# Designed miniproteins, single chains, part 16

Each design is a single chain, and the fold is of that chain. pLDDT is the mean over its residues in the fold that is shown.

## One batch from the design tools (miniprotein)

Design m531
Fold by ESMFold2-Fast:
Structure m531 (fold): chain A 70 residues (1-70)
Amino acid sequence: MDTLGRLARAYEKLNLKYGPDGISIRNIAEEAGVSQATAKRAVERALGTPASLENLKLVAAVVLGEELAA
């Protein structure tokens, strides 16, 4: 339910709406209703690496598969 859940839902929505090339950390954060700083911090805490669009996509994929996450 935390910030990661919001970011994952935002990424899913934007990916369906614009496709993968229409997505940025800023767009995901805006759609999720959080600041970019909040989004980056959440990704960094989840992965232990600096926030990037690639890392945000990885986190979103994991969260979207949460019921069957490996």
Scores: mean pLDDT 71

Design m532
Fold by ESMFold2-Fast:
Structure m532 (fold): chain A 65 residues (1-65)
Amino acid sequence: MSLEELVQEFVRVRNELEAVLDPADAAAVAELGALSDAAVRAYEAGDVAALEATLARLRELLARA
């Protein structure tokens, strides 16, 4: 998957998670924030593997919601 495709998938999964996430779940909200920051850093570094790992973690968070 390209860097561009990974960013598009990350945004899509994040939007799905935001729709179902309980804003009172401080731990889940903090994890989403940390993953968003990690995705930005991976993208800025051109690190496809780091962005793929961050996306996989975001998908795990969505699966638990």
Scores: mean pLDDT 82

Design m533
Fold by ESMFold2-Fast:
Structure m533 (fold): chain A 63 residues (1-63)
Amino acid sequence: TVQEIIDEGVERVKAAPSAEEAERIMAETLQRLVDAGATPEQVQEAAKRLADAMREAGLPFPP
């Protein structure tokens, strides 16, 4: 389900050992959501949750 894809993506990003891996996981998760028919609102919510997880992994937030 869409929610399962989001939850798995967040956990994977939070556990990522490197910024590059976390960024790749985020991109894959967002693509999987689009492919699964997620609404624009669901994709935006997922992107925000993934960005928060990436921040915890030490990735810089784009301006």
Scores: mean pLDDT 75

Design m534
Fold by ESMFold2-Fast:
Structure m534 (fold): chain A 91 residues (1-91)
Amino acid sequence: MEKVLEAHEKALEELKAAAKEEGRELVETGRLEAVPLAEGYVAAVVELYDTKTKQTFTLTTIISEEGKVYTFVSNTPDLAEALEKARELIK
């Protein structure tokens, strides 16, 4: 669990830095969830608000038992829907 949160924080920092290069600011809404997935994967999801586009979206980080990290962005404000997409990606 701790490893997924550390990987998620790194992915979030990288995403915020990339957005800032484009003149965009991403704000954490306070909605965050971390759950175990099948096959030993763990996922963390955070809801973000883009101040320029005024859109909400989610950043999902998945870590494997081997410590491999996968990240994706989804245009859904629903953390549960983002986690369902994470489950589909590891199949």
Scores: mean pLDDT 79

Design m535
Fold by ESMFold2-Fast:
Structure m535 (fold): chain A 74 residues (1-74)
Amino acid sequence: SSMEEEAVREFERRLEEVKEEALRNGLSYEEFVERLEKVMREFFKRYPNASEEVERRILGAVLRLLAEYEAALA
């Protein structure tokens, strides 16, 4: 649905903001993981009935951003 697409896009935007903030503040990879876990918990609290497809897309976005952050620290 268009609402699910919008929710996923807003989540991805929020992840990018968290990454930029983490890089500015010199967070470790482990601290960044904790920040992303908080963002994911907040998403699923807001969307408790999210479809399996949405859950997979959210997880995929998180894994991509973790890889990008790890690369940025290298």
Scores: mean pLDDT 85

Design m536
Fold by ESMFold2-Fast:
Structure m536 (fold): chain A 58 residues (1-58)
Amino acid sequence: SIDEEIAELEAEAAKIPDPEKQLRVLTDLGMVRIMKAVGMDEEVIRKKLEEIRKEIEA
């Protein structure tokens, strides 16, 4: 589910017309992938994904 949510947000990020906003969102999603790889709590990862979704919506 976390991997699916990351992939969904990456697909949404690809549609962002502002290149600076797109870069920030993709960078944050890359950070989330690293956080998952180093074994950070899924709850922490989910909160970060929620923040990223809000950034895309803004």
Scores: mean pLDDT 84

Design m537
Fold by ESMFold2-Fast:
Structure m537 (fold): chain A 56 residues (1-56)
Amino acid sequence: AAAQEQRMRDAARRYAEESAGAPEQALLDLEFSAQNPTSRRAAEIGLRELRRRLEE
């Protein structure tokens, strides 16, 4: 659903902002969360957001 997708995107941006001082550690945390099926989708979205920021 669009609402759930939007919520995950919002959480990803929020997390990236909060972890701006330590993006490497944020990547590790999201990678760990991606191992859990319950949080995998949100973690993947967060990883993509952080990776894009690091590439840019």
Scores: mean pLDDT 77

Design m538
Fold by ESMFold2-Fast:
Structure m538 (fold): chain A 69 residues (1-69)
Amino acid sequence: YTVEVTFAPGDFDSADRLLTWATTLPGFVSAELDEATSSARITFSTEADAQRVIAEAPTFGATSARLVP
């Protein structure tokens, strides 16, 4: 289950805080940050962890978060 999270251009502090928190989730598998698009893709073994990241992303300063197929 992969979540794509988008941040304001250059907002690497918000991205870093979200990614650091996401690594503490039990279903965390991997994360990639794309600085060119100010987005991150975070992969989980469980849908529950993916949905939790989508719900919490705005509190970390994300502009959008969505589940990708």
Scores: mean pLDDT 80

Design m539
Fold by ESMFold2-Fast:
Structure m539 (fold): chain A 70 residues (1-70)
Amino acid sequence: MPAIGESVLVMNANKTKSVAVVVTPISETEALIEFYEDGEVSERRTVAIDANGVATFEYDGVTFTAAAKI
């Protein structure tokens, strides 16, 4: 799993949009998520990391799942 401050790029292809997600673990229980839509930052939020070290979140009707535990 990524270390604290290590970013993981996750891409989810939507036929109508190109969305890239940068996941930065900030603790064992929280990750900072930055959403890029067509190359521009559209949103930043903090999400909880579950007991399996996975962050699950929705953006623009698409569900993303990222490994975000330290």
Scores: mean pLDDT 64

Design m540
Fold by ESMFold2-Fast:
Structure m540 (fold): chain A 89 residues (1-89)
Amino acid sequence: MPRRLTITVSVRDAATGEVLASGTRDVVVNDLEEAAEAAARLVEDLLRRAGVAPSQATVNLYVGGLSDEERKQVAEGVGKRLGLPVTAM
């Protein structure tokens, strides 16, 4: 069954902790794999807009509509796809 989720991302400088970019995206997904892909796309868009390399960034990720365990799984999926630290909020 498709779920409507709200993905909120905060991109921070890894050295300073300063917020470099943030964004929110509403998505409809069939599973947590699609949720991780959608979140990864949003992170990539924000990194490109901020002009920041993945190696210089950390991400705080919140996905409204998921349990705490599901949010952690999505955050791990995003981190694996992009090669950067992602913290589930």
Scores: mean pLDDT 85

Design m541
Fold by ESMFold2-Fast:
Order: sequence, then C-alpha cells, then structure tokens
Structure m541 (fold): chain A 95 residues (1-95)
Amino acid sequence: EEKKIEEELAKAGQEAFDEELARFRAGEAPAREELEERLAEIEARLKELQKQLEDPSLPEEEKLELRKEAARLVGEGNALRLYLAPPEEQARALA
C-alpha cells in the first residue's frame, strides 16, 4: 500500500539521521570543510535523483530504490547541518 512505502522512506531517512546524530553525540564531528563538501555532494545527488524520477519510462522498482536513496541522503544532510547550527539548536536536537 502507498502508506507503507511512505513509512519505509521515512524510516530510511530517520535511520540515516540517527546514525549521523549518534556520531555527533559521541563528539566525532567531521571538519567544517568536510561537512560543506558532503552537503554539496548530497545536494547534487538529490538533484540528479529528482531528474531521474521524472522519467516516466523508469520501472517502479527502480523508482522506489531512487526514492529510498533520496530519503537516506535527506536524513544524512539534516543531521550534518546540526554540526553547523548554533549551540542552542544542537542542544535541542540532542535532547
């Protein structure tokens, strides 16, 4: 069912977010330059995935895999942006 697919995508994104957040909680923050480079890579890949998903000839199974990849990248990107956020926002996210 459609709702199950949406739940799977949300779960994939949340898992990617939680994994990166766990590293942040452990004090294993990457260097700022590495963060900026990774965020740029995520943004570029998300744009590429969006373009691929607009192809009406793409098989549904392939579309689901691309959507899962996009969900994971969004989750990772959201967590990485916490390293660049003000301390107050970081504390709220870690609570």
Scores: mean pLDDT 78

Design m542
Fold by ESMFold2-Fast:
Structure m542 (fold): chain A 72 residues (1-72)
Amino acid sequence: SLDELVRKAQALLNTPVGEISKATGIPRTIIRMHREVIRDLLEKGDLEGLLDLVNTSPTLQKLLDAAVRLSS
């Protein structure tokens, strides 16, 4: 659901970059770029744009899943 997607996006924004980088092996610079895009989409209320981005980015899917695991 879009509500679940928003919660996952918030988890990514609230989890320290270093913890996500360590858990995923993804560089901190890439994580910060994804955070800025997600933050912009959430601020605009563009939830369909957020869904499309998640569906087309395996990297973003991995970051969201890692943030949820680290936040649990």
Scores: mean pLDDT 87

Design m543
Fold by ESMFold2-Fast:
Structure m543 (fold): chain A 67 residues (1-67)
Amino acid sequence: STAQIQQLEALRASLRADLEQLREEAQELREHTETIRGETFLLVHEIAIDSTEYLIERIEKKIQALK
């Protein structure tokens, strides 16, 4: 339905904004990766980025299936 597509598009937009923020944070952390702690935080952000990208892809496929 049109309403369902609009809700999914809004969710996708929100997740894309979150993804941009996570990428900026990961880039900042790369300047401090000489410590085990910094390397761990970077890894956590990279996992979060991958997970968010996967969710966006799943939402996009669902939107296409509903059109």
Scores: mean pLDDT 84

Design m544
Fold by ESMFold2-Fast:
Structure m544 (fold): chain A 110 residues (1-110)
Amino acid sequence: PTTVKQPESVTVAEGGSVTITSDYTGSGLQRVLWFQEKPGEPLQLIASSDGWVDEKYKGRFTISVDTAAGKATLTINDVKKEDEAVYYSAVVTPEGVFFGPGTKLTVVDA
């Protein structure tokens, strides 16, 4: 079975850069997706490992995947208070989409 693990939380100062790395297991990886969840908003797809990035996340949000290590990384540069959210890594396989437990990002004053 495919599993995805993430850190529970990360904290970064406004204007800084932060990385959230997920560890996944299993075989048949097709691609990795990253999602943002904010209270009162629909779950938003940020980016896919196939090179697609949603327009509102372009420029500050970058994803990378190390398939040999079983790692997927979301990087946020020039962090804003509005980036406070829960971030989910998801792995796409022939069997379906498997979500990590989410990582809560807290943004503090610089």
Scores: mean pLDDT 85

Design m545
Fold by ESMFold2-Fast:
Structure m545 (fold): chain A 67 residues (1-67)
Amino acid sequence: SAELEAFLAGLDARIAAIEAQIAQIQQQLATETNPEEKKKLQLELQILEGIRALLQGMRAWLRRKMS
């Protein structure tokens, strides 16, 4: 449906925003020398990767239901 396609487009936009945040944190990790800050960035990265995986799973499930 058009409504579901619009919702999926919104999910894609949200996934793209999270991927941009992940890229930014990865860039910070590449230059970070402080061990405590590295641990914090690694934790933030793990959380964002988890959220991305959940959203990607939701998108895949919804696309299967449209087929």
Scores: mean pLDDT 88

Design m546
Fold by ESMFold2-Fast:
Structure m546 (fold): chain A 81 residues (1-81)
Amino acid sequence: SHMDELRKAAEELDKIVEMLEAGASKEEVLARLEEMIKKTKDPEVKKALENLKKFIESTDDKELILLAVKILRQELLDEIE
C-alpha cells in the first residue's frame, strides 16, 4: 500500500541519517538510496527518492545532504497522518 511504502522509505531514510551522522561517504549514501529507488514501486515515493538523489549528486555539503534526508523523511512521515 501507499502507507506501507511511505513507512518503509521513512525507516530506510532514518538509517541513511544514522550513516551520515556516523561519517558515511556521499558515495555510500547514494548507493543505498539507489537500492531504495530500485525496490520502490509507489510512483510518488519513487519520484521523491529520485529527487533526493539528484540533490545529493549536486552538492558536497555534508550538512546540507543530512538536512535534505531529514526533511524528506519528515515529509513522508507527515503523509502517513
Scores: mean pLDDT 87

Design m547
Fold by ESMFold2-Fast:
Structure m547 (fold): chain A 60 residues (1-60)
Amino acid sequence: GAAEEARLRRIAEGIAEAVHLLRPEAPFEDAFRAALEVLRENPEASGTAAAQATLRRLGL
């Protein structure tokens, strides 16, 4: 539902900020999109697991 989507977007923003900070070559927009896709595939993933999957999706 809308509340769950808003929650996933908030988590994805945090992951994207961390990824962009640690890997400046990955634009925030690309990291955010990748993180959202990861979280939509596994909404129950831990922050660490989601961040690792996001890096893999970005080829990092």
Scores: mean pLDDT 85

Design m548
Fold by ESMFold2-Fast:
Structure m548 (fold): chain A 110 residues (1-110)
Amino acid sequence: EEEKLKQERIDIIVLELEKASEFLDYMAERVRGKDPELAELLRKASEYLRQLAELIRKTGNVELGEETVKKVGELIDEIQEAIASGDLDRAREVAEKLLNFLKEAIEKLK
């Protein structure tokens, strides 16, 4: 029962990180013509999200995984709002924060 619930939580975390990765790839393509630097940051964050999903699956660290999903969601929402408002400088700043957060999370799980 406990092990089954843990596996279900891991599956949800992995799915949410994979969905976030796909959404970042989508946003990167949408902004590529306007801001290629922002597009590169989003693409890199997408790559790190895929790495994190694999590490969560391998380690089974549910608490860190759930915290990561929440923080990633918050930062993606901020990036999306900045892009929608035309504030590409803010979008790059938040994308950099996301990238640095993901790098730190990967190092904690390695």
Scores: mean pLDDT 88

Design m549
Fold by ESMFold2-Fast:
Structure m549 (fold): chain A 100 residues (1-100)
Amino acid sequence: SLKDKILEFLAKLLGVSVEEVKNAPEIATDDMTEKERKIASFKAGLLTRLETGEIARRLGVPLQPAKSLDDLTEEQARAVARFLAEEYGLSDEELEKILS
């Protein structure tokens, strides 16, 4: 699914497993390992950028906020994928593989 492809991309970007990304909470705490806190902070940051409208403004599309990455609509997931591609320099071909 598109959400699974986003988790795979985050795992590659952060240098961790897909399971570690999926199992990390979307809130960072001081009692986490450095790796867990890094993943949790990144996930929380994406949700914050959806909530503040940063992703919507950057892509020029209307988007509603999401409470969790597990609750992303297809439209929100596509927007997050495009945002990540622009921020981290994915090629159009790599982005199309994620969106397909």
Scores: mean pLDDT 78

Design m550
Fold by ESMFold2-Fast:
Structure m550 (fold): chain A 89 residues (1-89)
Amino acid sequence: PREVSVSNRLRRDSSGRWVATRVAEANGGDIAVLLSVNGRPPAGVLAFHSGAESKAIAEIEVRPGETVRGFAYTESGEVHEGPPVTAPP
């Protein structure tokens, strides 16, 4: 079994828009990250990385009041969900 750590962050970009970032790190193997926004399909927000140390980063613009859920997927089929983050209204 792989060790996987996942974190979700919410920040404002230089234009004042809310951006959610999910970082997933693993002790090797393939890893994929998906961000899901409440009420919207998760289209276009997927990142992959593989190697001795694996890191995947995905970012999505978030509207005020939206909740973002993040998921990390390993090659073995394990799913790791970090805590959701909600942009202020």
Scores: mean pLDDT 70

Design m551
Fold by ESMFold2-Fast:
Structure m551 (fold): chain A 79 residues (1-79)
Amino acid sequence: GPQPRSVELMKEHIDALKESVIEEYKLNEEEKKELDEAVEKAYKVAEEYMEKDPELTEEKIQEILQPVLSKIFRKAKEK
């Protein structure tokens, strides 16, 4: 079926975002841990909802990732 591929593609997008943010913003160990925890929650959302509602899945993932990303981006402006 298409859902394993859709879930895997979403996880690949999340992983690419994580790696990009780590490299661009030079995250410390605390920031990496917070991002890892958010990514793990996003993975669970993709696994549970991607097959049934891709749009809701994207919204829920954004809600999980946005607070962590906003904190990282805010700290980056202090450089």
Scores: mean pLDDT 78

Design m552
Fold by ESMFold2-Fast:
Structure m552 (fold): chain A 92 residues (1-92)
Amino acid sequence: MIEKAKENIDRWRKAAESPDQEVREEALKLAKDLVDEIFRTLEDKGLTGYFVALVASKQLADEIIAKEGPEGEERALLLLYYTAVVAQEKID
C-alpha cells in the first residue's frame, strides 16, 4: 500500500546508524513522515487498533528523546523505524 515507504526503509535504517548528527536528524524526519503516512492509511482502512499502537509508539519515542537526550534520540529513531515497518507489513 505505501510503496514509497517500502523503497526507502533500508535507506532510512542505514541513516539511523550514521555517526553524523545531520544524517540522523534527516532520518528521524523521514521516519516521522513515514509514521504520519501510515496513520492516514490505517485510518482510511478502519484499522483503529494499529492506529492506537502507532500513537503510543510516537508518544514513547517523544518521551525517550525528552528524558535521555542524544543517547535517547537513536533509540527513539529505531523505535519509529520498526513501528513503521511492522505497521506497513500489517496493512499489506
Scores: mean pLDDT 63

Design m553
Fold by ESMFold2-Fast:
Structure m553 (fold): chain A 95 residues (1-95)
Amino acid sequence: SEIEKLKEELIEYLLEKYKEKYPEEMTEEKEKEFREFLREQLKKIEEMIKKGELNVEELRELFEESKSLLSPESQELAEKVLEYIEKLEEIKKKE
């Protein structure tokens, strides 16, 4: 599934970024726990988009308005999550 591929790509991206910043804290067990946690959270986002409960355009606007309050690393992470959400909405519109 295209949606599953996008989800797994985002999870791997987020995990690698965390490992780059905190390599000594990321054990194999902790990595598995975070991966499962991220899958569960992203599935909830997917369901919210499917139900029309998430205003993607407002999220983009909020991100752009709050960008200066975030570290460069947090900005990059937030951008990747938002890109995932935007792609997911695009797929949903195709039915």
Scores: mean pLDDT 78

Design m554
Fold by ESMFold2-Fast:
Structure m554 (fold): chain A 59 residues (1-59)
Amino acid sequence: SLVERVEELLRRSMAGAGLTEPTDVGPRVAAASPEQAARAERLSRALAEAFARLREEYA
């Protein structure tokens, strides 16, 4: 189904972007600020790519 395909594409894109396990390795909270921004950017890119591929498949 379309829903299952979207889920699969999202998982694949997230894995490719390195979002499989967002563990906090830093005991220093101050260092988390750039990491949080980087994570948000990676997620946004992964989502955009997943939707682009979905549109391409159903074009």
Scores: mean pLDDT 59

Design m555
Fold by ESMFold2-Fast:
Structure m555 (fold): chain A 86 residues (1-86)
Amino acid sequence: MTSGDPLAVASELRPGDVVKITFNPETFDKEKFEELAKEHNVEILDYPSENSVVVRITEKGSMEALLVALREAGIEVTKIEILKKG
């Protein structure tokens, strides 16, 4: 649970880090995600699939705040993968 938990991964993220977020496709809303990412200072870089996004972290704690907002919006995050450290 601890090493694969999206919240645990999010707490290790720093400004400049690039991550891939994978969503449950049944709950994923692209437009709502883009709105929340903008509000929480997360830069969208790419959409490698219909239910995944590559983002750059611009502020410390922004990913943790985004995950809380996504959960409140009913968008389920299944996985976060660190692609590059800043």
Scores: mean pLDDT 80

Design m556
Fold by ESMFold2-Fast:
Parts: sequence; C-alpha cells; structure tokens
Structure m556 (fold): chain A 85 residues (1-85)
Amino acid sequence: SAADEAAFNKALADLQKTAEEKAAELEKLGMKEQAQKLRQAANDLVTSAKNAYKSGADPGKLAAVVEAATEHLRALGEKAIAEAK
C-alpha cells in the first residue's frame, strides 16, 4: 500500500540520519575508522533493503526490518562513543 511504501521510505531516511549523527560524533572524538564503518553499514543496509523491495519484498515488512536495524546501529554507535570518551 501507499502507507507501507511511505513507512519504508521513512525508515530508510531514519536509518541514514541515525548512522550519520552517530558517525559525526565518532569523528569529533577522532574515531574516523569507526565512523566510516558505521556509515558503510548503513549504506549496505539501505542498498540491501532497496534491492529486496525491487525483488518483490513487502514494504511494510521491510520497514520493520529497517527500523530494527536502525536501533541496532544506534546502540553500536552509542557504545563506540561511550568507549571513545
């Protein structure tokens, strides 16, 4: 549905925003390699999710998967930031 597609697009945008915010914090702490890895992980997840959608995967289910991945990346970023301080 259009609502499921909107939810999927929002989930992808939220994933990229979360990864960029955490990566920017890591860069400020001098953790450039960890910041790059976090950005790369987010880009890989976006690419995989978009490819799954093109292959006929349900956008509502993909939105839920992307939302779970966003929370996982948030936790990883927060842990790395805490360890860098």
Scores: mean pLDDT 89

Design m557
Fold by ESMFold2-Fast:
Structure m557 (fold): chain A 87 residues (1-87)
Amino acid sequence: MPEPSAKEAVLEALELAEEAARNKEALTSDQVQAIVNAALLVNKLGKSPLNVEIRRLLGEIVEAMNARDFERLLELIERLREKVEEM
């Protein structure tokens, strides 16, 4: 199967974060790894302001999930969705 594009990986990370926020569940190690992989793929696209911001938001999403701060998580998901549309 073709490997996911950076945009596809970020969209998958958004879906995982949204599901966790709806269910108020912590991310599994595999889900955290998927978000980390999305950040790595974005980093390979180079250091643009957009790519730096997307990578930062992905990291903050993982931190919000670990803290179980679902209000912060929903805010971060909305911001990341706006940025991924610019990819």
Scores: mean pLDDT 77

Design m558
Fold by ESMFold2-Fast:
Structure m558 (fold): chain A 79 residues (1-79)
Amino acid sequence: MSEAELRELVGRFVLAALAGDVAAAREAIDQLIASRDRRTLELARDVLEAILKQYEFPEEVRAALEELVRRLDAALAEL
């Protein structure tokens, strides 16, 4: 995956997470994890944690986004 494709993917992920679109956020995270790019995964993880701290979501959406944080942490541990 190119640097431009990774940047676009992170942008899509951030927009999906801010919108509470769990399905789109999950799809973007799956592609980010598949890239195995440590810096991009660390950025996505930190941005998602910041979003969860700053914005209110319905409990079901929050729980799903918190699961995505755990998936990013697990992927980073395997790199």
Scores: mean pLDDT 83

Design m559
Fold by ESMFold2-Fast:
Structure m559 (fold): chain A 67 residues (1-67)
Amino acid sequence: SLEDKLGDKLKKQGVPQSLVDKAVQTVQDAQDQAADDLNRGQLTPEQALQRVLDAAKKAEDDALKQS
């Protein structure tokens, strides 16, 4: 999964476990919100995917800056 890949990548880069957990949770929350908005007809599948990818990039950047 995307959150598993992000978590593994951050761990390999020496990011503290607390920040890894926070980044993974951020991506999971973004996936849940995007899925809800998609199911409600508020997003296209492409917009839902882009939202999750953008959230993952931001979570990675934030974790690296905080470590």
Scores: mean pLDDT 84

Design m560
Fold by ESMFold2-Fast:
Structure m560 (fold): chain A 100 residues (1-100)
Amino acid sequence: SELEKLLDEIERLLVQAYLYAEAGRLDEMRALLEKAIELVERMAELAKKQGLDEVYELLEEIKELLREMLEETDLARIRAILQQIGKLLQEISRLLEEKE
């Protein structure tokens, strides 16, 4: 589905963003996070249109965490935010599998 394709792309971007963060390449991390925010916004609009209210709420929380991560320079804090995002993405994946 379109939602599953967007989820996969978001996950891929976040893995790459973390690798840039570990390398101290924060400008490249931020570029990927901005792209991830755009995909999360698109996914949230589709989820809302399809009546997937729980998925929509989780995506809005992820968007907030991504915006927080854009302003962060400390690797430990970046890692903590990304781990929280990862848990929310796993929950979305479970919900999408259930609704398929």
Scores: mean pLDDT 88

Design m561
Fold by ESMFold2-Fast:
Order: sequence, then structure tokens, then C-alpha cells
Structure m561 (fold): chain A 92 residues (1-92)
Amino acid sequence: MKEELEKIFEQIKNEKDVDKLISLLREAHDLLVKMIKEGVPDEEIDEYIERLRKAVEEALKNLTPEQKKRVRFEFDVLLALIEIERVMAKKA
């Protein structure tokens, strides 16, 4: 999972196709959710989220304003979903 996330981050940084970029974001989200459910510490999840954010910011440099808006929206939604999963994982 961690090695798969690293590969996805590198793919995201260099991706210019919006649909493929969104697909990569969803794949990263699925891996992060799996890590949360497997009990990976919040500190480590936060580090991966920061690295994902940096990869997305790099990808955005190559996109049009309309494409940037779509990618940012998808990323913000995925971040919100990750926070829901973290709350649910801590439920007794």
C-alpha cells in the first residue's frame, strides 16, 4: 500500500489528462481509507495527505483554469471523505 501510494503520487505530479488525474486521486483515496481501517496512525496518514496535496499542486501547474477547478473540487471532496473515515475508525 505505501509503495503503491508513492507510485500514484509520482503519476499525479506528471498527469495532464484531467479524467486520468481524477482516477488517480480516487485510487489514492481508496488506499488511504484502507490504511486508516488497518490502524495506520493519524500522523502517518497526515504525512501522506500532505504529499498528495503537493503532488496535486504540481499537476495543477499544467492545467487550464476550468480543469484546475474540477481537480481541486474532487480533491476537497476526497479530503472530507478521509476525515469521515478517520472519525468512523475511532468509533467504539
Scores: mean pLDDT 84

Design m562
Fold by ESMFold2-Fast:
Structure m562 (fold): chain A 68 residues (1-68)
Amino acid sequence: SSDIEKAKRALEGAVAVVESGDELLIRVAAHELGLSVEELKRLAAEWKRHKDDEEKQEELARELLSRV
């Protein structure tokens, strides 16, 4: 669905933001997604870990949608 694809793009963006090490961008991204900084970092790490796991990527996208 369109919402799942948007959530996947948001998680890809979260990985890039976390990897930038910019604490201000990390805080802004967490706020925009309705997450704590710790939750954003956890979801970004899980997304990066499961780069080749389509089923896990869909689960992570659904988790993000349930929190927003």
Scores: mean pLDDT 83

Design m563
Fold by ESMFold2-Fast:
Structure m563 (fold): chain A 82 residues (1-82)
Amino acid sequence: SLLDKLREELKKINAEIDYLRKQPKTPEVEEKIRDLQIKRAALGLKITELERYGDDDPEAVERANKRAEELEKLMRKIREWR
């Protein structure tokens, strides 16, 4: 199912964060962890929305996708220093 695929993706993100946390603490590693944390937050929102409204409803899927994309975009803007 779509939810199973998204949950598997979440497991992969968590595994990558755990791997990076074992590496030397460089600015590059910290930036990668922050990027993955943003992706994890957006994916978590998408999973929550689909668990609530169903992953078989095309309108619910489209809404969840848009909300997740908006959250990721907002979090990236907040993180960026110019």
Scores: mean pLDDT 83

Design m564
Fold by ESMFold2-Fast:
Structure m564 (fold): chain A 74 residues (1-74)
Amino acid sequence: SSDLNLEIARRTIDWEAREALANADKISLEEFRAGLEALFEHMREAYQFSEEEAAEVRRLIEEAVRRFEELKRA
């Protein structure tokens, strides 16, 4: 089910974001973005996302990057 693959992707991105936020003093914004980009490529290959599914995962990644950037600016 595509819904299950998207839920797994969302939870994985959320977990990676929480870990990065906990270590924000040790991780740059560029490193965090690069890590999520690599994760996206692996997920796309593993789950064979449709264009709509890939767009949703991309949106989740951009949201996570935005939250990390806001924390780094605070």
Scores: mean pLDDT 81

Design m565
Fold by ESMFold2-Fast:
Structure m565 (fold): chain A 87 residues (1-87)
Amino acid sequence: SMKEKLEELGKELLEVMRESLENGESFAELAKRMREVTEKYPEIPEEVREKLFMAAAQAYLRYLEGLMSEEEALELFEKRIKEIIEE
């Protein structure tokens, strides 16, 4: 189902962000990895993929600015993924 594909994409994007945080990667590196993952899910509407990307960007940029810890950024992104899936 579409919901199952959204949950699968969301889990992969969350894992990608976790790895980028652990490796001290730039936002550009995270964005590249996220694009590679989203290309595997062409059946998911572009509007939904954009919402997931923006949610990740908001969390990661707040982390990079020192406004959030790694754990807080991951928790914010996970919360927003769930909200997007339940829309």
Scores: mean pLDDT 86

Design m566
Fold by ESMFold2-Fast:
Structure m566 (fold): chain A 75 residues (1-75)
Amino acid sequence: RKEEAIEALARAAEELLGQSAEEVKKELSTLSEEEVVEIARRAAEMLRRAAEANRDSPIAPLLEEQARRLAEAAA
């Protein structure tokens, strides 16, 4: 579960923020499973709300896809 949450968070950071997936994975690997899963759950909620707020934007489907992956990794 921790590895799945780290992968999902790193992918979201790379796709949405242009951050290095390797750097994000390294930082997240120092956290506990509980902390990483909680971050993934909060990120999923935030991105879902952002997709709703930007419904008419071409970015909305990308935000929805990232939110779905993060929610799955946190479940």
Scores: mean pLDDT 81

